Designed miniproteins, single chains, continued (5). Designs and how they scored, part 56

Each design is a single chain, and the fold is of that chain. pLDDT is the mean over its residues in the fold that is shown.

## One batch from the design tools (miniprotein)

Design m17930
Fold by ESMFold2-Fast:
Structure m17930 (fold): chain A 68 residues (1-68)
Amino acid sequence: SLEALRRFRAHEEKARKEGLVKEANDLITEANKLLQEAQSLDPETRAEYIKKAQELIDKANKLLEEAK
């Protein structure tokens, strides 16, 4: 029935959005770990870690936008 298909689609979409949010949170956690690790590194290596962390945060933000 159309009602069963509608409920299935709503459930699938919610699960997909939840997956995107989880992936974004994992990327943010990884970025924070890189930023913490960067604090004990030399300025050159620190800049690399900060740049990588920013890229992860940017990807996380895009996933969160997709989850809207």
Scores: mean pLDDT 86

Design m17931
Fold by ESMFold2-Fast:
Structure m17931 (fold): chain A 61 residues (1-61)
Amino acid sequence: SVEEIVKEIEKAVEEARKAGKTLPQINDIVADIIAKHRPNLSEVEFVKVAKKAKEIIDKAL
């Protein structure tokens, strides 16, 4: 679900931040998570995930 993917992204961003990863590295990690789930997402769901991912990254930094 969109909610499960968003939680996966939140956890991954938190762990990457704790590990001292740079913004480009965090962006790559998030892009990989989205790419993994993309085949099982509708266009509407993809847009929701992408929007939430952007909000999560912006709040973490």
Scores: mean pLDDT 85

Design m17932
Fold by ESMFold2-Fast:
Structure m17932 (fold): chain A 61 residues (1-61)
Amino acid sequence: MGELSLPEQFIGKTVAEIRAAVEERLGIPPEEQVVLVNGAEQTDPNYVVTADDQVSVLPRG
């Protein structure tokens, strides 16, 4: 039930690390997460979030 934005914690992390952190914190498995970078879904697990990016994580419907 988390529609959670964790922008400060995402800087310098990969998409894979963000998904793991959300699973730890909210109990949502990585496959049930949509990671949005600047309003678009980012599926590359090796993408590194920068301070200029806007990141949100939503549960997959």
Scores: mean pLDDT 73

Design m17933
Fold by ESMFold2-Fast:
Structure m17933 (fold): chain A 82 residues (1-82)
Amino acid sequence: MAAERAREAADKAVEAAKKGNPSLGAQYTVEAANRALEAGDPRTAEAMAKGAQRAYEHSRLGNPQGVADAAREAAKLAEAAS
């Protein structure tokens, strides 16, 4: 369940970034990292947390493509952990 929730959050992050809302995309990427931590996979959670940090930085710079790329990487990690 927690791995599925991480994937759902990562998918929402990609969609938000594609719709031109990088701030919302960054927020969902952070949520995906937190859900991975709840699933008890600290290695995947650490990798996703680094992705969330990158998404936040791209959001601050107004770079929706960078947020989408970070969210997409988080989605790949969540799917691999499922």
Scores: mean pLDDT 74

Design m17934
Fold by ESMFold2-Fast:
Order: sequence, then C-alpha cells, then structure tokens
Structure m17934 (fold): chain A 102 residues (1-102)
Amino acid sequence: MEALKEAVEKFVENLLKAGKLTEEQAEELKKHLGDFEKVKEIFEKAFGDKEFAEELYYVMEGRELALKKEAGEVSEEEVEKKIKKLREKSEKIEKKKEEEKK
C-alpha cells in the first residue's frame, strides 16, 4: 500500500528531526521502504544496535496495521491481537537491554 510508504517516510522524517539519522541514511531508507530486510540492515548500520533496529521494525509493522484498519482490510480485533504480539516482542527486547545494560 502507498499509505504504508508514507507512514514509514514520516517515521524516518521524525528520526531525522530528532538527530538520530543523517540525511543520507534517511534517503537510503526512503528508497527501500518496500524492502523490510534492507531497511533493517540500514537501521543496524545507522545505530549499531540490532535490537534497536528490530524495535523500529516492529513500530513500522504497527503503523501498517493501523493503515490497514483504516482501509477496512483488518478488523479492530485483529489489530489488537497484532499489537499485543508486537508489544510482547518489544518487551522481550527491552528486558534484554535492561539485563545487558552496562
């Protein structure tokens, strides 16, 4: 969906404004918005943190679900189930970071 590309582009713009990405990194991400594996690689290179790249990937998946809900492609219940799974994955990453925080 084109709306997914716009949502991810907005997310990348927010990271750029927050100083977490360079302009070149943001442009590279925008070119590969439809290729999540490539996007993940770019995040890993940009932040040097595979777990952070995975968290960002899950945020992007959550935004895709919100857009599909708005388009009527998924029900409210399916969105809630998916968000719960994404939250569980994010919580596991957060716990790992807290344990390895040194």
Scores: mean pLDDT 66

Design m17935
Fold by ESMFold2-Fast:
Structure m17935 (fold): chain A 64 residues (1-64)
Amino acid sequence: SEEETQHGLEATLGMARGLAEALGGTESRAEAWGSDRGVGYAVTPQGVFRLTSSRETGVTIERI
């Protein structure tokens, strides 16, 4: 459980950082709940993006 949450957090944060870097941003955040739910945020010149990870829908990216 704890190890699964840590892996989920690292994966989600990695994706948020990658998105921020690709778009010239410098800020990223992430939170995870077990291995099945994660939310990341990337702050970029293109706007703020929310990255949501779920087993059912995969990874989705939204501008907020």
Scores: mean pLDDT 74

Design m17936
Fold by ESMFold2-Fast:
Structure m17936 (fold): chain A 65 residues (1-65)
Amino acid sequence: SELEEYGRKLRPVPSPLSLEELEEAIRLAEETLARDPNNALAIGLLSEARRVKRKKEAGEDERLP
């Protein structure tokens, strides 16, 4: 599913997702939660995408040696 695909791309550091793609993932998760507020995948994706977006905006989403 699209939610699972975004989840996989959030795990590597740095994430291959751009800020635009992270915003799209957040939007998709919010739309899914509007239809199904108990969707665990959407809850997890929303939390992870918001966290990764904050790190990218702060310049912290970089691979450590």
Scores: mean pLDDT 74

Design m17937
Fold by ESMFold2-Fast:
Order: C-alpha cells, then sequence, then structure tokens
Structure m17937 (fold): chain A 100 residues (1-100)
C-alpha cells in the first residue's frame, strides 16, 4: 500500500476519533468530506468504519444478551445485589445507546 494513502487514512482516522460522540453515519459523512478528492482512500476507510461498527454491535448485543446471566448470578449469590444492579445499569445504558 502506498505511504501517501496510509498517511491520508491515518490522518482521517485521528480526526474522526477525536470526537467520541460521533455516530457511525456522522463519521462516514465526515470521511466523505475530508477525503472527497481521494475516492479509493475514502472507500477503504468507510469499509473499516462499517466493519468496526458491526463488530461493536455484535459485542454490545452479546453483552445485552448476558443480562439473564447477570440476574442468575445474583440469584445464585455469586454477585451481590449491588454488583448486579451496577452491571444491569451498564447494560441498560448500552441498550439505550443502541436504540438511539
Amino acid sequence: MEEERKELLRKAMVEINKDKSLTTEQKIEKVKEMLKDHPEVQERLIKRIELNSEIARKILEAFVESVPDIEKLVKEGKLTPKQGEALLADAERIRAEMAA
């Protein structure tokens, strides 16, 4: 891969990663604007963002699916009610973020 293309991709990644509040769609839009004159680099970075978003969704889905296991561990006394409540609160925050 050409060093120039790697540099452009790296700079764009740094720029989008500075703002952690950006949605996947907003990151893609920002990349399209930043790399409008470099379509090949733009396409590669968009594919990477989409893949990372899909992986993140699968991780979040697995965590949300683990909520019954958290409840079971509390019932079995392996987690304190306070520990279970904290983990369930984290799962609820993630679920709300996924729904938004």
Scores: mean pLDDT 72

Design m17938
Fold by ESMFold2-Fast:
Structure m17938 (fold): chain A 62 residues (1-62)
Amino acid sequence: AEPTFAEDRTVTIHVSRLDAAGNTLEEFSVTATIPAGTNVTQASQILADKIREARAAREAAA
């Protein structure tokens, strides 16, 4: 059986993107809550969706 989270968890992911010269092009953090009963695959999807949303919001603001 795939392990699941026993309780709601808050996770913060830090994202950085650099150019070929090492200059920071993009740096941001995403915070997501993973509900109790979520397995690792579902948690990964929640985090991926939050990162995608944050990136889209940053691009829309630029």
Scores: mean pLDDT 76

Design m17939
Fold by ESMFold2-Fast:
Structure m17939 (fold): chain A 95 residues (1-95)
Amino acid sequence: SAEEAIRRALETLEEVLAEAEAAGADPALLEKARAALAEARRALEAGDLEGALAALEEAVKALIKALLSSSMPVTTATGLILRAIGELEDVRLSL
């Protein structure tokens, strides 16, 4: 279901955020990603699945920039970026 896909995306993107933070990503980009994830969670709680998707899209954009700003190896960052994009596409396909 779309709701289940959004919950899985939120869990995965929170993990990606934690890894970016541990790798010393730009604090401003981390804050933007955190705010977008909070917005996605609020939209999900309100039953606004389209709003949740829009917020997840903003979270993924911020997380990609955060990962690329970090000291993380490029191969590791690429894997996390692909994981984040994959979860977002699963949400899109479930709507």
Scores: mean pLDDT 90

Design m17940
Fold by ESMFold2-Fast:
Structure m17940 (fold): chain A 95 residues (1-95)
Amino acid sequence: LSREELQQQLDEFNEQLVRTAEELLAQAKADPSTPKSRVVSALALATAAAQIEAKKGNLDRALALYRDAIAVGEQFGLDTSGIQANLAKIEKAKA
């Protein structure tokens, strides 16, 4: 693989993580019967995806992922305080 091909594969893997997080959050939001353990996993993946987007400078995408994770977490009665703290840090970085 060329250096460009390797970089493209890494970018695709990171984008797949973001898409998976977005899909799991959307599924949980649409289905109130989703087990809380699956919702917790979706929030963890969304947090990881948001951190990757923030590191790339995609602050708007990171904010969107954190906000969606907070909304879904609150819908299922989960503690979102850690995600809210991360959201606040990105909001300050964008300001």
Scores: mean pLDDT 82

Design m17941
Fold by ESMFold2-Fast:
Parts: C-alpha cells; sequence; structure tokens
Structure m17941 (fold): chain A 73 residues (1-73)
C-alpha cells in the first residue's frame, strides 16, 4: 500500500541519518587519534554530510516514484 511504502521510506531515512551520525563521530575520533589536521577532518565530515543528503534525496525520490505508480493503478 501507499502507507506502507511511505512508512518504509521514512524508516530507511531515519536509519540512514542515525548511521551517518554514528559514522561521523567514529571517523572524527579516528582521524583525531591519527593526528589529522582539523581542517582536513572538517572537509571529510562535510563531504560525508553532502553524500548522506544525496542518498536521502534518492531514497525519498524512489519512494515517491513507487507511491505515484501505486496511486495511478
Amino acid sequence: SVEEVRKETEERIRELEKKTKEYIEELRKEMEEKGVPQEEIDKKIKLIEEISEGVIAIERGVGNLVIERLEKE
């Protein structure tokens, strides 16, 4: 159903957001321990955040396409 697709899409996005946050925290600690300059750490984190935003946009787009197809049936 449309409701199930919407719910599944929202759940996937929440999981992605949670995992991205956990990954960023882990990566920051690892880079700090290795003596990576703060500017490089910040650049890497920004790139990860941008990639995460892109993945979320794709997930939402796919969910919308599935919903649109179901609604036209």
Scores: mean pLDDT 84

Design m17942
Fold by ESMFold2-Fast:
Structure m17942 (fold): chain A 106 residues (1-106)
Amino acid sequence: MEEIDKLIKEAVDNAATDPEKARELFRKAVELYLKEKNIELTEDQRRLLDSIIDLAIEAVKAGADKEEIYEILRHVLENPTDVNVQIAAALRLIGLIIEKEIEKEK
């Protein structure tokens, strides 16, 4: 878990400057967690996780709090098969993006 936490933090830290590295680091964290817990994801579940990291990257680029993004991604990773957790995370990330974009237009 410490290694996974480090990967997620590094992904968030790199999200604005190197989004491709952020995606790679998050995918590594997901694969490590799945291996440790002996979980296999469906194609739909994996696609949803990819969508969440893309939203997280956009939220960081928009100026959202990195610690908040880290906590969202951590919670999603701990619940990789829970669609309700994933939907809630996606909606929260979308809300952060909208909030920060509105602030920039003022």
Scores: mean pLDDT 82

Design m17943
Fold by ESMFold2-Fast:
Structure m17943 (fold): chain A 68 residues (1-68)
Amino acid sequence: SDEIVDEIVAEIQKEHPDLTPEELERIRNVIRTLVDYYKEQGYSDEEIREIARRAARLIVNYLKERRA
């Protein structure tokens, strides 16, 4: 179950190297909850990856806006 979470967090770290360890941990925890939820709802791994990737980018934008 953590494979999708690890993939998405790694992508976000690479795209946004300025994120703090605390911000990355927050993103990881939200994405884990989201992955677990959609997995329980019967979504495919491919669908979950796309949802998680989109959600992670929205969270990054939210965190960066709060810095400004």
Scores: mean pLDDT 84

Design m17944
Fold by ESMFold2-Fast:
Structure m17944 (fold): chain A 83 residues (1-83)
Amino acid sequence: MIVLENHPVFGSNVPATAVLEWMLGELEEGAADPNTSEQEILDAYRTAAALLPEEVRALLGPEPTSVEEAIARVRAAIAALRA
């Protein structure tokens, strides 16, 4: 299990899967909100992804071009970490 140290939202000793599940929830909520632009959601995604360890960021792959792509990548990263 990959555990994050000193994550700004969750603190220390946090499973990477917990952080990714939070990111997924934020992306799904933003996508459902008609008052939130795709650019704002992707900017928030980039900020959150930059706080992840390199090994977890590698699982997310290259920068997504859409919110749907970002959601798919976070889901894939969660699945990879649980396998």
Scores: mean pLDDT 77

Design m17945
Fold by ESMFold2-Fast:
Structure m17945 (fold): chain A 104 residues (1-104)
Amino acid sequence: SHMKEEALKEIEEFIERMLELIKEYKAGKISLDEFEARADALGTELRKKLISLGISGESAEEIVKELLKTVAEILSRYDSLSDEQAKQILIEKGKEILDKIFKK
């Protein structure tokens, strides 16, 4: 659906911004507290964008929650993953979550 396609675009933009934030944190440019605060802000922004597309607040919160959980998993494994592998994991998770939500 058009809404699903637009939601995926917003998720992909969130992923690009989150990967840059992970790089800054892993390079020692920002503290863990600053990383967590900025990651939460990106999640809040994504939630608002998804709601503006017509996705329910409950579904938008579930999307953000699952993506942030996947980010935490990637962060713990970052030294063993390429940037492209980390991006692919997040994009596939975003597609999986959207498929689940739009099949209801």
Scores: mean pLDDT 86

Design m17946
Fold by ESMFold2-Fast:
Structure m17946 (fold): chain A 60 residues (1-60)
Amino acid sequence: MERNELFLEALADLPVEDQLRAAEILMSEELGPNESGPNGPTKMSEEEIEELYRRIRARP
């Protein structure tokens, strides 16, 4: 999978509340793209995407 698809697919698999929380984490703290752009705010490293998946999977 491409990095953009990997990131979006992880978020799409979550309920809306978890998607919102994931977005807050991405923007504020550990993970996140620096800025939004025409290609979308998915300028994350592969390691950050894996960390996002870990956090998503760890949540009940």
Scores: mean pLDDT 55

Design m17947
Fold by ESMFold2-Fast:
Structure m17947 (fold): chain A 87 residues (1-87)
Amino acid sequence: MEEKFREVKELVRRVIEEEGLTASEEVVEYMAEVVMEEFNGNPEMAVELAREAARIAKERGRDEVEEEDVREALERILSPMKYVLLG
């Protein structure tokens, strides 16, 4: 479990850096916790969450990902199917 958490944490950090942004260790840990709790540590979902959080941070005029961006990213990932189904 500790090894999987570390792998998810490193993956999330890498994706944020690839997007040209930064994040505190606290925010990276929070994202990894979300991936472990909501997506069972799925690495593909870790990438999607990190990319969406980075996109939200950029939309808000920041160069750093914050916990708010992670929460909004999670909601957007969980909510798109509702918009497709409800038309």
Scores: mean pLDDT 79

Design m17948
Fold by ESMFold2-Fast:
Structure m17948 (fold): chain A 87 residues (1-87)
Amino acid sequence: SPKEQMRAFITQLQEKVIQTARLIKEGKYDEAIQLLQDMEATAKELGYSHVAALIGKAIAYLKQGKYDKAFAELGRALTMVTMEYLS
């Protein structure tokens, strides 16, 4: 169902946010960027355009070394898709 698909996406996004943080801590910035780009593409394919835009902002901040701002945008993406799931 669309609800089960969205729940699966939320779980994947949570896991990928944690993995992104680990990669950044290890200095693997290009791998972290690629991971978020894959999630942005998945959000677009599933029609979660607003969530994809927030992940895109996180990627832009990550490329600038603005890690706190990048994770703030990922937090907004998680909140948005969770609120859509609950409505």
Scores: mean pLDDT 90

Design m17949
Fold by ESMFold2-Fast:
Structure m17949 (fold): chain A 74 residues (1-74)
Amino acid sequence: SDELIKMLSEAGIELILDIIGKKKGEDLSALKQAVLQKLSTMSAEEQQAIFNQLLDAVKAKDFDGALALLLSLL
C-alpha cells in the first residue's frame, strides 16, 4: 500500500541521514526535519525513488552525493 511504502521510505531516509551525520561528524537534525517535512508532500512513488537513490549512494559510500541529493529536495 502507499501508506506502507511511505512509512518504509521515511524510516529508511531517516536512517540514512543518521548514517551520513555519523560518517561526517555533523549534526544533521535540522536537515532531517526539513527533509521529512518535504517528503510528507510527496507521493509514495516519489519517496520510494528518493530512498532507492540514497540507498545506492550509501552502498557506493558516496555520502557527499547522498547529502547533495537530500539538500536538492529543499
Scores: mean pLDDT 85

Design m17950
Fold by ESMFold2-Fast:
Structure m17950 (fold): chain A 85 residues (1-85)
Amino acid sequence: SDSEIVARGLELVAERVRKAGEDVPKTKEEHDRAAETFRRAAELARQGRLEEATQVVREELGVPLEDPEDLVRRARSTVRLAEQQ
């Protein structure tokens, strides 16, 4: 479902953001906060709350998302790239 794809994609982004913080100790706290926000959005998506997940990603993380369909499209791309590795 779209909710499952979005949750999966956001969790993958959260893990990548968290790992990026490990490589630069000065920004670790900032990356950890961003990763936690992505995970919160993933949980909203898992609950079928795609509009709220989109708002969190757009407003709190500054990602230029037009609507929930845009979030779904980006999440599908993220999951596809991860599965090809």
Scores: mean pLDDT 85

Design m17951
Fold by ESMFold2-Fast:
Structure m17951 (fold): chain A 88 residues (1-88)
Amino acid sequence: SFEERIKELEKRVEEAGKKGKEAAEKGDVKELEKQVKELIEVLKEANGLAGELVQAGGSQEQLDRALEVAKKAYEEGKEAAEAAEKLK
């Protein structure tokens, strides 16, 4: 269901963001790069889900949540990528 897919993406973006911050604190470039890749995948899936919600006539609440996941994945991914670059 759309609800289950949204909840999974919300969980994934939260976990990847947390792991990215922990990796930055530890200076773990390899883990940072891993979380950047995960956040890029979450961003792609969230944008794809938003498109599916538009096509299927999903609720505004569901669309807003999918777009919020995409925005958070972009912001967290950018922070993790910048942290990885500064540590090189």
Scores: mean pLDDT 88

Design m17952
Fold by ESMFold2-Fast:
Structure m17952 (fold): chain A 60 residues (1-60)
Amino acid sequence: SLPDPALIEATLYVMKAALAKRSGDLEEAAEWYRKGAEVLSTIPEHADEAERLRAEAEAL
């Protein structure tokens, strides 16, 4: 099956968030997690994952 463009975009945001978190930039990491959550929320199958990413952003 072809990759979902939205899923690829969300994956890139999560990777950026992880990198920012490792660099100690928690504000930037939170922004990327939130963007990932917004994209995943458009995919019904990933609604729970979107909620988890939103919670992770709020915890930073």
Scores: mean pLDDT 83

Design m17953
Fold by ESMFold2-Fast:
Structure m17953 (fold): chain A 71 residues (1-71)
Amino acid sequence: EAEELFKEALGAVEAAKIAKEAGDDRMAAYYLELARKSGEEAARLYEEQGNLEKAKEIRETVEKAIEEAKK
C-alpha cells in the first residue's frame, strides 16, 4: 500500500520527464503534481505505522526527484 504509492510517485516523475521531453508541459505538470501527492500519501501511511524514518526518506527522495525533473 504505502510502498505502492511510493513507486507510483517515482513512476509519475519519470512520466513527467518523458512528457517534458515531448514538449507536453501540461502533462509534465500533471505528473509532477501526481508524484507529490502520491509521495506525501505514502509518507503519511508510514508515519501512521510509526515508521518516521521511512516517511522522511520517502519525502526527501520524491522531492529531490521532482526538483531534478523540473530542469
Scores: mean pLDDT 82

Design m17954
Fold by ESMFold2-Fast:
Structure m17954 (fold): chain A 92 residues (1-92)
Amino acid sequence: MVEEIREAAQAAIAAAEAGDEQAVLEHVDTLYRLAVEAFRNGDIEALREAERELERVLETLKRNNASQDVILEVEIRLGLIRIMLAVLELEK
């Protein structure tokens, strides 16, 4: 799962650098679905990787002056991943 999250993130970063906003959203959606699966499985390591990688995608979008709508979509998914991670970290 960690490698699949990294692959989705790398594809999203490449799309962001190319200005392909539709491809960014498709790869971010793939990353987010993997993060939800990690949450269902209690995989804190995979969720932390998803948070780190989605932050990298977001910074790449900001550097390349991506549309505010695309930035917002990624920020929402990052926020949801952070909530999922916090929930798992409280379940000790």
Scores: mean pLDDT 86

Design m17955
Fold by ESMFold2-Fast:
Structure m17955 (fold): chain A 96 residues (1-96)
Amino acid sequence: DLEKQIRANEARIKTLEEELKKATDPVQKAEIYLDLARAYIDLGDLYEQMGDVEKAKEYYEKAINYAKKAIEVGSGPLRDEAERLRKEAEERLQKL
């Protein structure tokens, strides 16, 4: 079941990456960056549950980077959500 959840998250990330290539509007880019940050937090959590701390760390770091990108292009509620996700990913990384 964990492997199926990992596969589903990897598929979601690939879909979001393709959407990001087509995005031209800053709001759309911010939303996709937020979704990528969330997906990478979820993927990090799954690898932590499997005991793969090194991969969990890598994915939390990717989540932080996408949250930072969402902060740069986002405004108002989108930026607030991005700051929240950045903090969440940083806290998860520090607890590893």
Scores: mean pLDDT 89

Design m17956
Fold by ESMFold2-Fast:
Structure m17956 (fold): chain A 67 residues (1-67)
Amino acid sequence: STRELLERMKAQVLRHLRARGLPEAELRAVEERLDETIREAEGKSEEEALTLFSLRLREAMDAIAAA
């Protein structure tokens, strides 16, 4: 399902960021934003959900860089 795909993508992103040494507080912020995104993606097509996920991940990373 699209939800299962997004959940796997979230897990991969968090593993990558943790391996890169991102602090736990920042990791939690990214996880919370991606969880919100997965909820927003309910009822959307896979293409729309993936587009939204990519946009929200970029926004979350930009917010961390700005803080």
Scores: mean pLDDT 84

Design m17957
Fold by ESMFold2-Fast:
Structure m17957 (fold): chain A 64 residues (1-64)
Amino acid sequence: GEEEEERGKRLAEELEKEIKLIVKPKEIKVEAIDADTFKVEFEDEEGKHVLEGTAREIREKIRK
């Protein structure tokens, strides 16, 4: 429902802010696929990267 969609958007926004602080990308797009999974596309000095998974999985990939 709408409440679940709003939750997904909030989590996507929080994840985007976190990635911006850690990676400082030139461009970033975060999309909620469902309630718990996200697709993150960002561009840094190494080029374009695409990550998909839960917020935890994405955080782990960003932290290397």
Scores: mean pLDDT 76

Design m17958
Fold by ESMFold2-Fast:
Structure m17958 (fold): chain A 100 residues (1-100)
Amino acid sequence: SEKKLREAQLFAVGIAMRLMAEAVELALEGREELAERINELVVEGLKKVEEAKDAIELLKKLIETLGRILELAREGGDERTARLAEELLREVEERLKELE
């Protein structure tokens, strides 16, 4: 459904905005390298989301991007960013279940 794809795209933009807000906070706290890497993964993830043909494919690509951000946050020892990524993953997984 074109409507379901558009709704998933808007949802993905909302997720991206929350991650970019966290990256700004990390940069202000002096964690500029982690912030830059999160922004790079978000931009790459949004590009993959734009290439998705349906809502299920889009949400699965978003889960992949969030998993990479979670791994990055855990490797960097940033518990706040890791918790945000885990919360966002749960929200995306719940949205995906509504479409399956």
Scores: mean pLDDT 88

Design m17959
Fold by ESMFold2-Fast:
Structure m17959 (fold): chain A 88 residues (1-88)
Amino acid sequence: SSIRQQQQNDIVRNYVTQIAQMVQNGVPVSDIQNFVNQQIDDMRNRNMSQIYINRFYNAVRRIIGDDNLSDYQRQMADDSRRRNDQQM
């Protein structure tokens, strides 16, 4: 479990770093949003915990700003937080 948790954390960190680099390189917000959606799908396909997906969203929100995230994406992140670790 410890190794799996560390691996999930590393994946999130790497994706967040890529988004930060895209912002620094002046990549259009629409392309960054598409990349965010692709990485969320990748994390889901890897059967990663929703906790790590939520951490990714929170990090992205801080980098590109709340206004550049869809209402759906923000609501999903908030709903997951409210569900108290979802199912444990």
Scores: mean pLDDT 74

Design m17960
Fold by ESMFold2-Fast:
Structure m17960 (fold): chain A 93 residues (1-93)
Amino acid sequence: SKREELRKRIEEMEKKVEEMKKEVKELKKKGKLTIDQELELNLFIMSASASVFVARRALENPKVSLERQERIVREAEEDVEIMEKKFEEAKKK
């Protein structure tokens, strides 16, 4: 179903966010992050998490049309991709 497809897309975004969280923890454990880098990376993770949360809530709301759910999920995917790119750039500082 279309809703099953959207659910899988949200799960993929959630997985990307969890991978970013794990990477920050590992870099911090290895002493490879300054305080400023850790804060910046966590802000990108929080932003991506917020977009995923909005998409999940829209999918779970029966009053939101399928067309609007598809649009919200697509916008969340775009936001997550932008945050992922910023995360990778911030790691190189």
Scores: mean pLDDT 88

Design m17961
Fold by ESMFold2-Fast:
Structure m17961 (fold): chain A 100 residues (1-100)
Amino acid sequence: MKRLEELKKKALEELRELVERLLASLRERAETEEEREVVRRTEAELERLLEETEERLEKAETEEEIREIYREAVSRITALVLRAIGEMEDIRLRERKAKA
């Protein structure tokens, strides 16, 4: 059981590090107030996802369950970040078109 607790902690730590790194990248990309709104919404969604993932990890009873939860979390984090990047690119394209 101590081994499962260590795997759960490591999984959550890696996910938190991934989220922090990706959010830092998104914040650096944000140039307009509308883009900053996208980043804030994405941050809130990622925070909720981490909370859900932490609860699921606490209930996990096997190493395989921990791996599945981790894999699903990484996939969902990636999807949310890619969606945010797409929204920010669309905002930039609109701004460029208005300026041109």
Scores: mean pLDDT 85

Design m17962
Fold by ESMFold2-Fast:
Formats: structure tokens, sequence, C-alpha cells
Structure m17962 (fold): chain A 118 residues (1-118)
């Protein structure tokens, strides 16, 4: 099911976020950025699954996936903020923070649509 695929993706994203935090603790900035980028790809996939559930009129499942996706975005934003405290001039991290902000806005709009149509 789409819900089972989303659960698998969410667990993979949580692992990547934890790996990014551990990389930062070890001063491995490039490794942390790589893990952040991989987590963002999963977040984009999760948003697409939420949209597919809305198309199928499965609004409760869409709300569940989108809420979890927003929680993961918030966790990942905290990791990027930690990276930017360590390396304030990191242009790649600033770009990733901007991308996450856009994705959070998009996920929030889609969540709002699912709640209205439910």
Amino acid sequence: SILEEAEKLHKEAEKLIEEAEEALKKGKIDEAIKKIKEAIKIIKQSIKLGLELIKQKKYDEAIEILNKTIELIDKLEKVIDQLLKIDPNNEEAKKLKLELGILKGLAGIILGVAKLLK
C-alpha cells in the first residue's frame, strides 16, 4: 500500500537525519550535507505519496503521511541550523535550508487541502 511505502520512506529519512547529526558531531560537514540531500529526496517522495492519496480520496492517510513529512522537515531543519552554527558561510547548507522551507510550505498547503476535502 501507499501508506506502507510511506512508513518505509519515513524510517529511512529518520535514519539519514540521525546519520547527518552524527556526522556533524564528528566534524564531517560534507558527509552531513550528503545525508541531508538524501533525506530531502525522501521528503519529496513522501509529499508525492500524500498527493497520490488525495487523488484516491484517501484523505485520512494523506493527512497522516503529510503530518509525519512535516515533522521530518522540522527535524532536518534543526540539523541544518546546527551545521550553519559550525560553518556559518556554508552556501550549500543555506541553499538546502531554503529548499526545505519551500517543501514545508508545499506540504502544509497539501495538508490543508486534504483536511478541507475530508
Scores: mean pLDDT 92

Design m17963
Fold by ESMFold2-Fast:
Structure m17963 (fold): chain A 85 residues (1-85)
Amino acid sequence: EKEELLKKGRELLDQAIEAYRNGDYETAAKLFEEAIIYFDKAGDTVGSNAALFLVLALIVEAEMQGDTEAAEALRKAYKNALKKI
């Protein structure tokens, strides 16, 4: 099931990015967290780390733009993902 876990991780990552673009930060945060967990379950360390790095980059960008709500939601997702992998 590694390939199916990878497919699910990619699907969740795409959905997270779309939710973020839509301004639905809580949904985006949840989907980012889930995507990272699925990559980890698949044994895809590169994919898991890349997704974590993307979330960190988005946190920095949100903070630089003064988007406190986005930064807060993403920080929560990052911390939750780290606790589960």
Scores: mean pLDDT 84

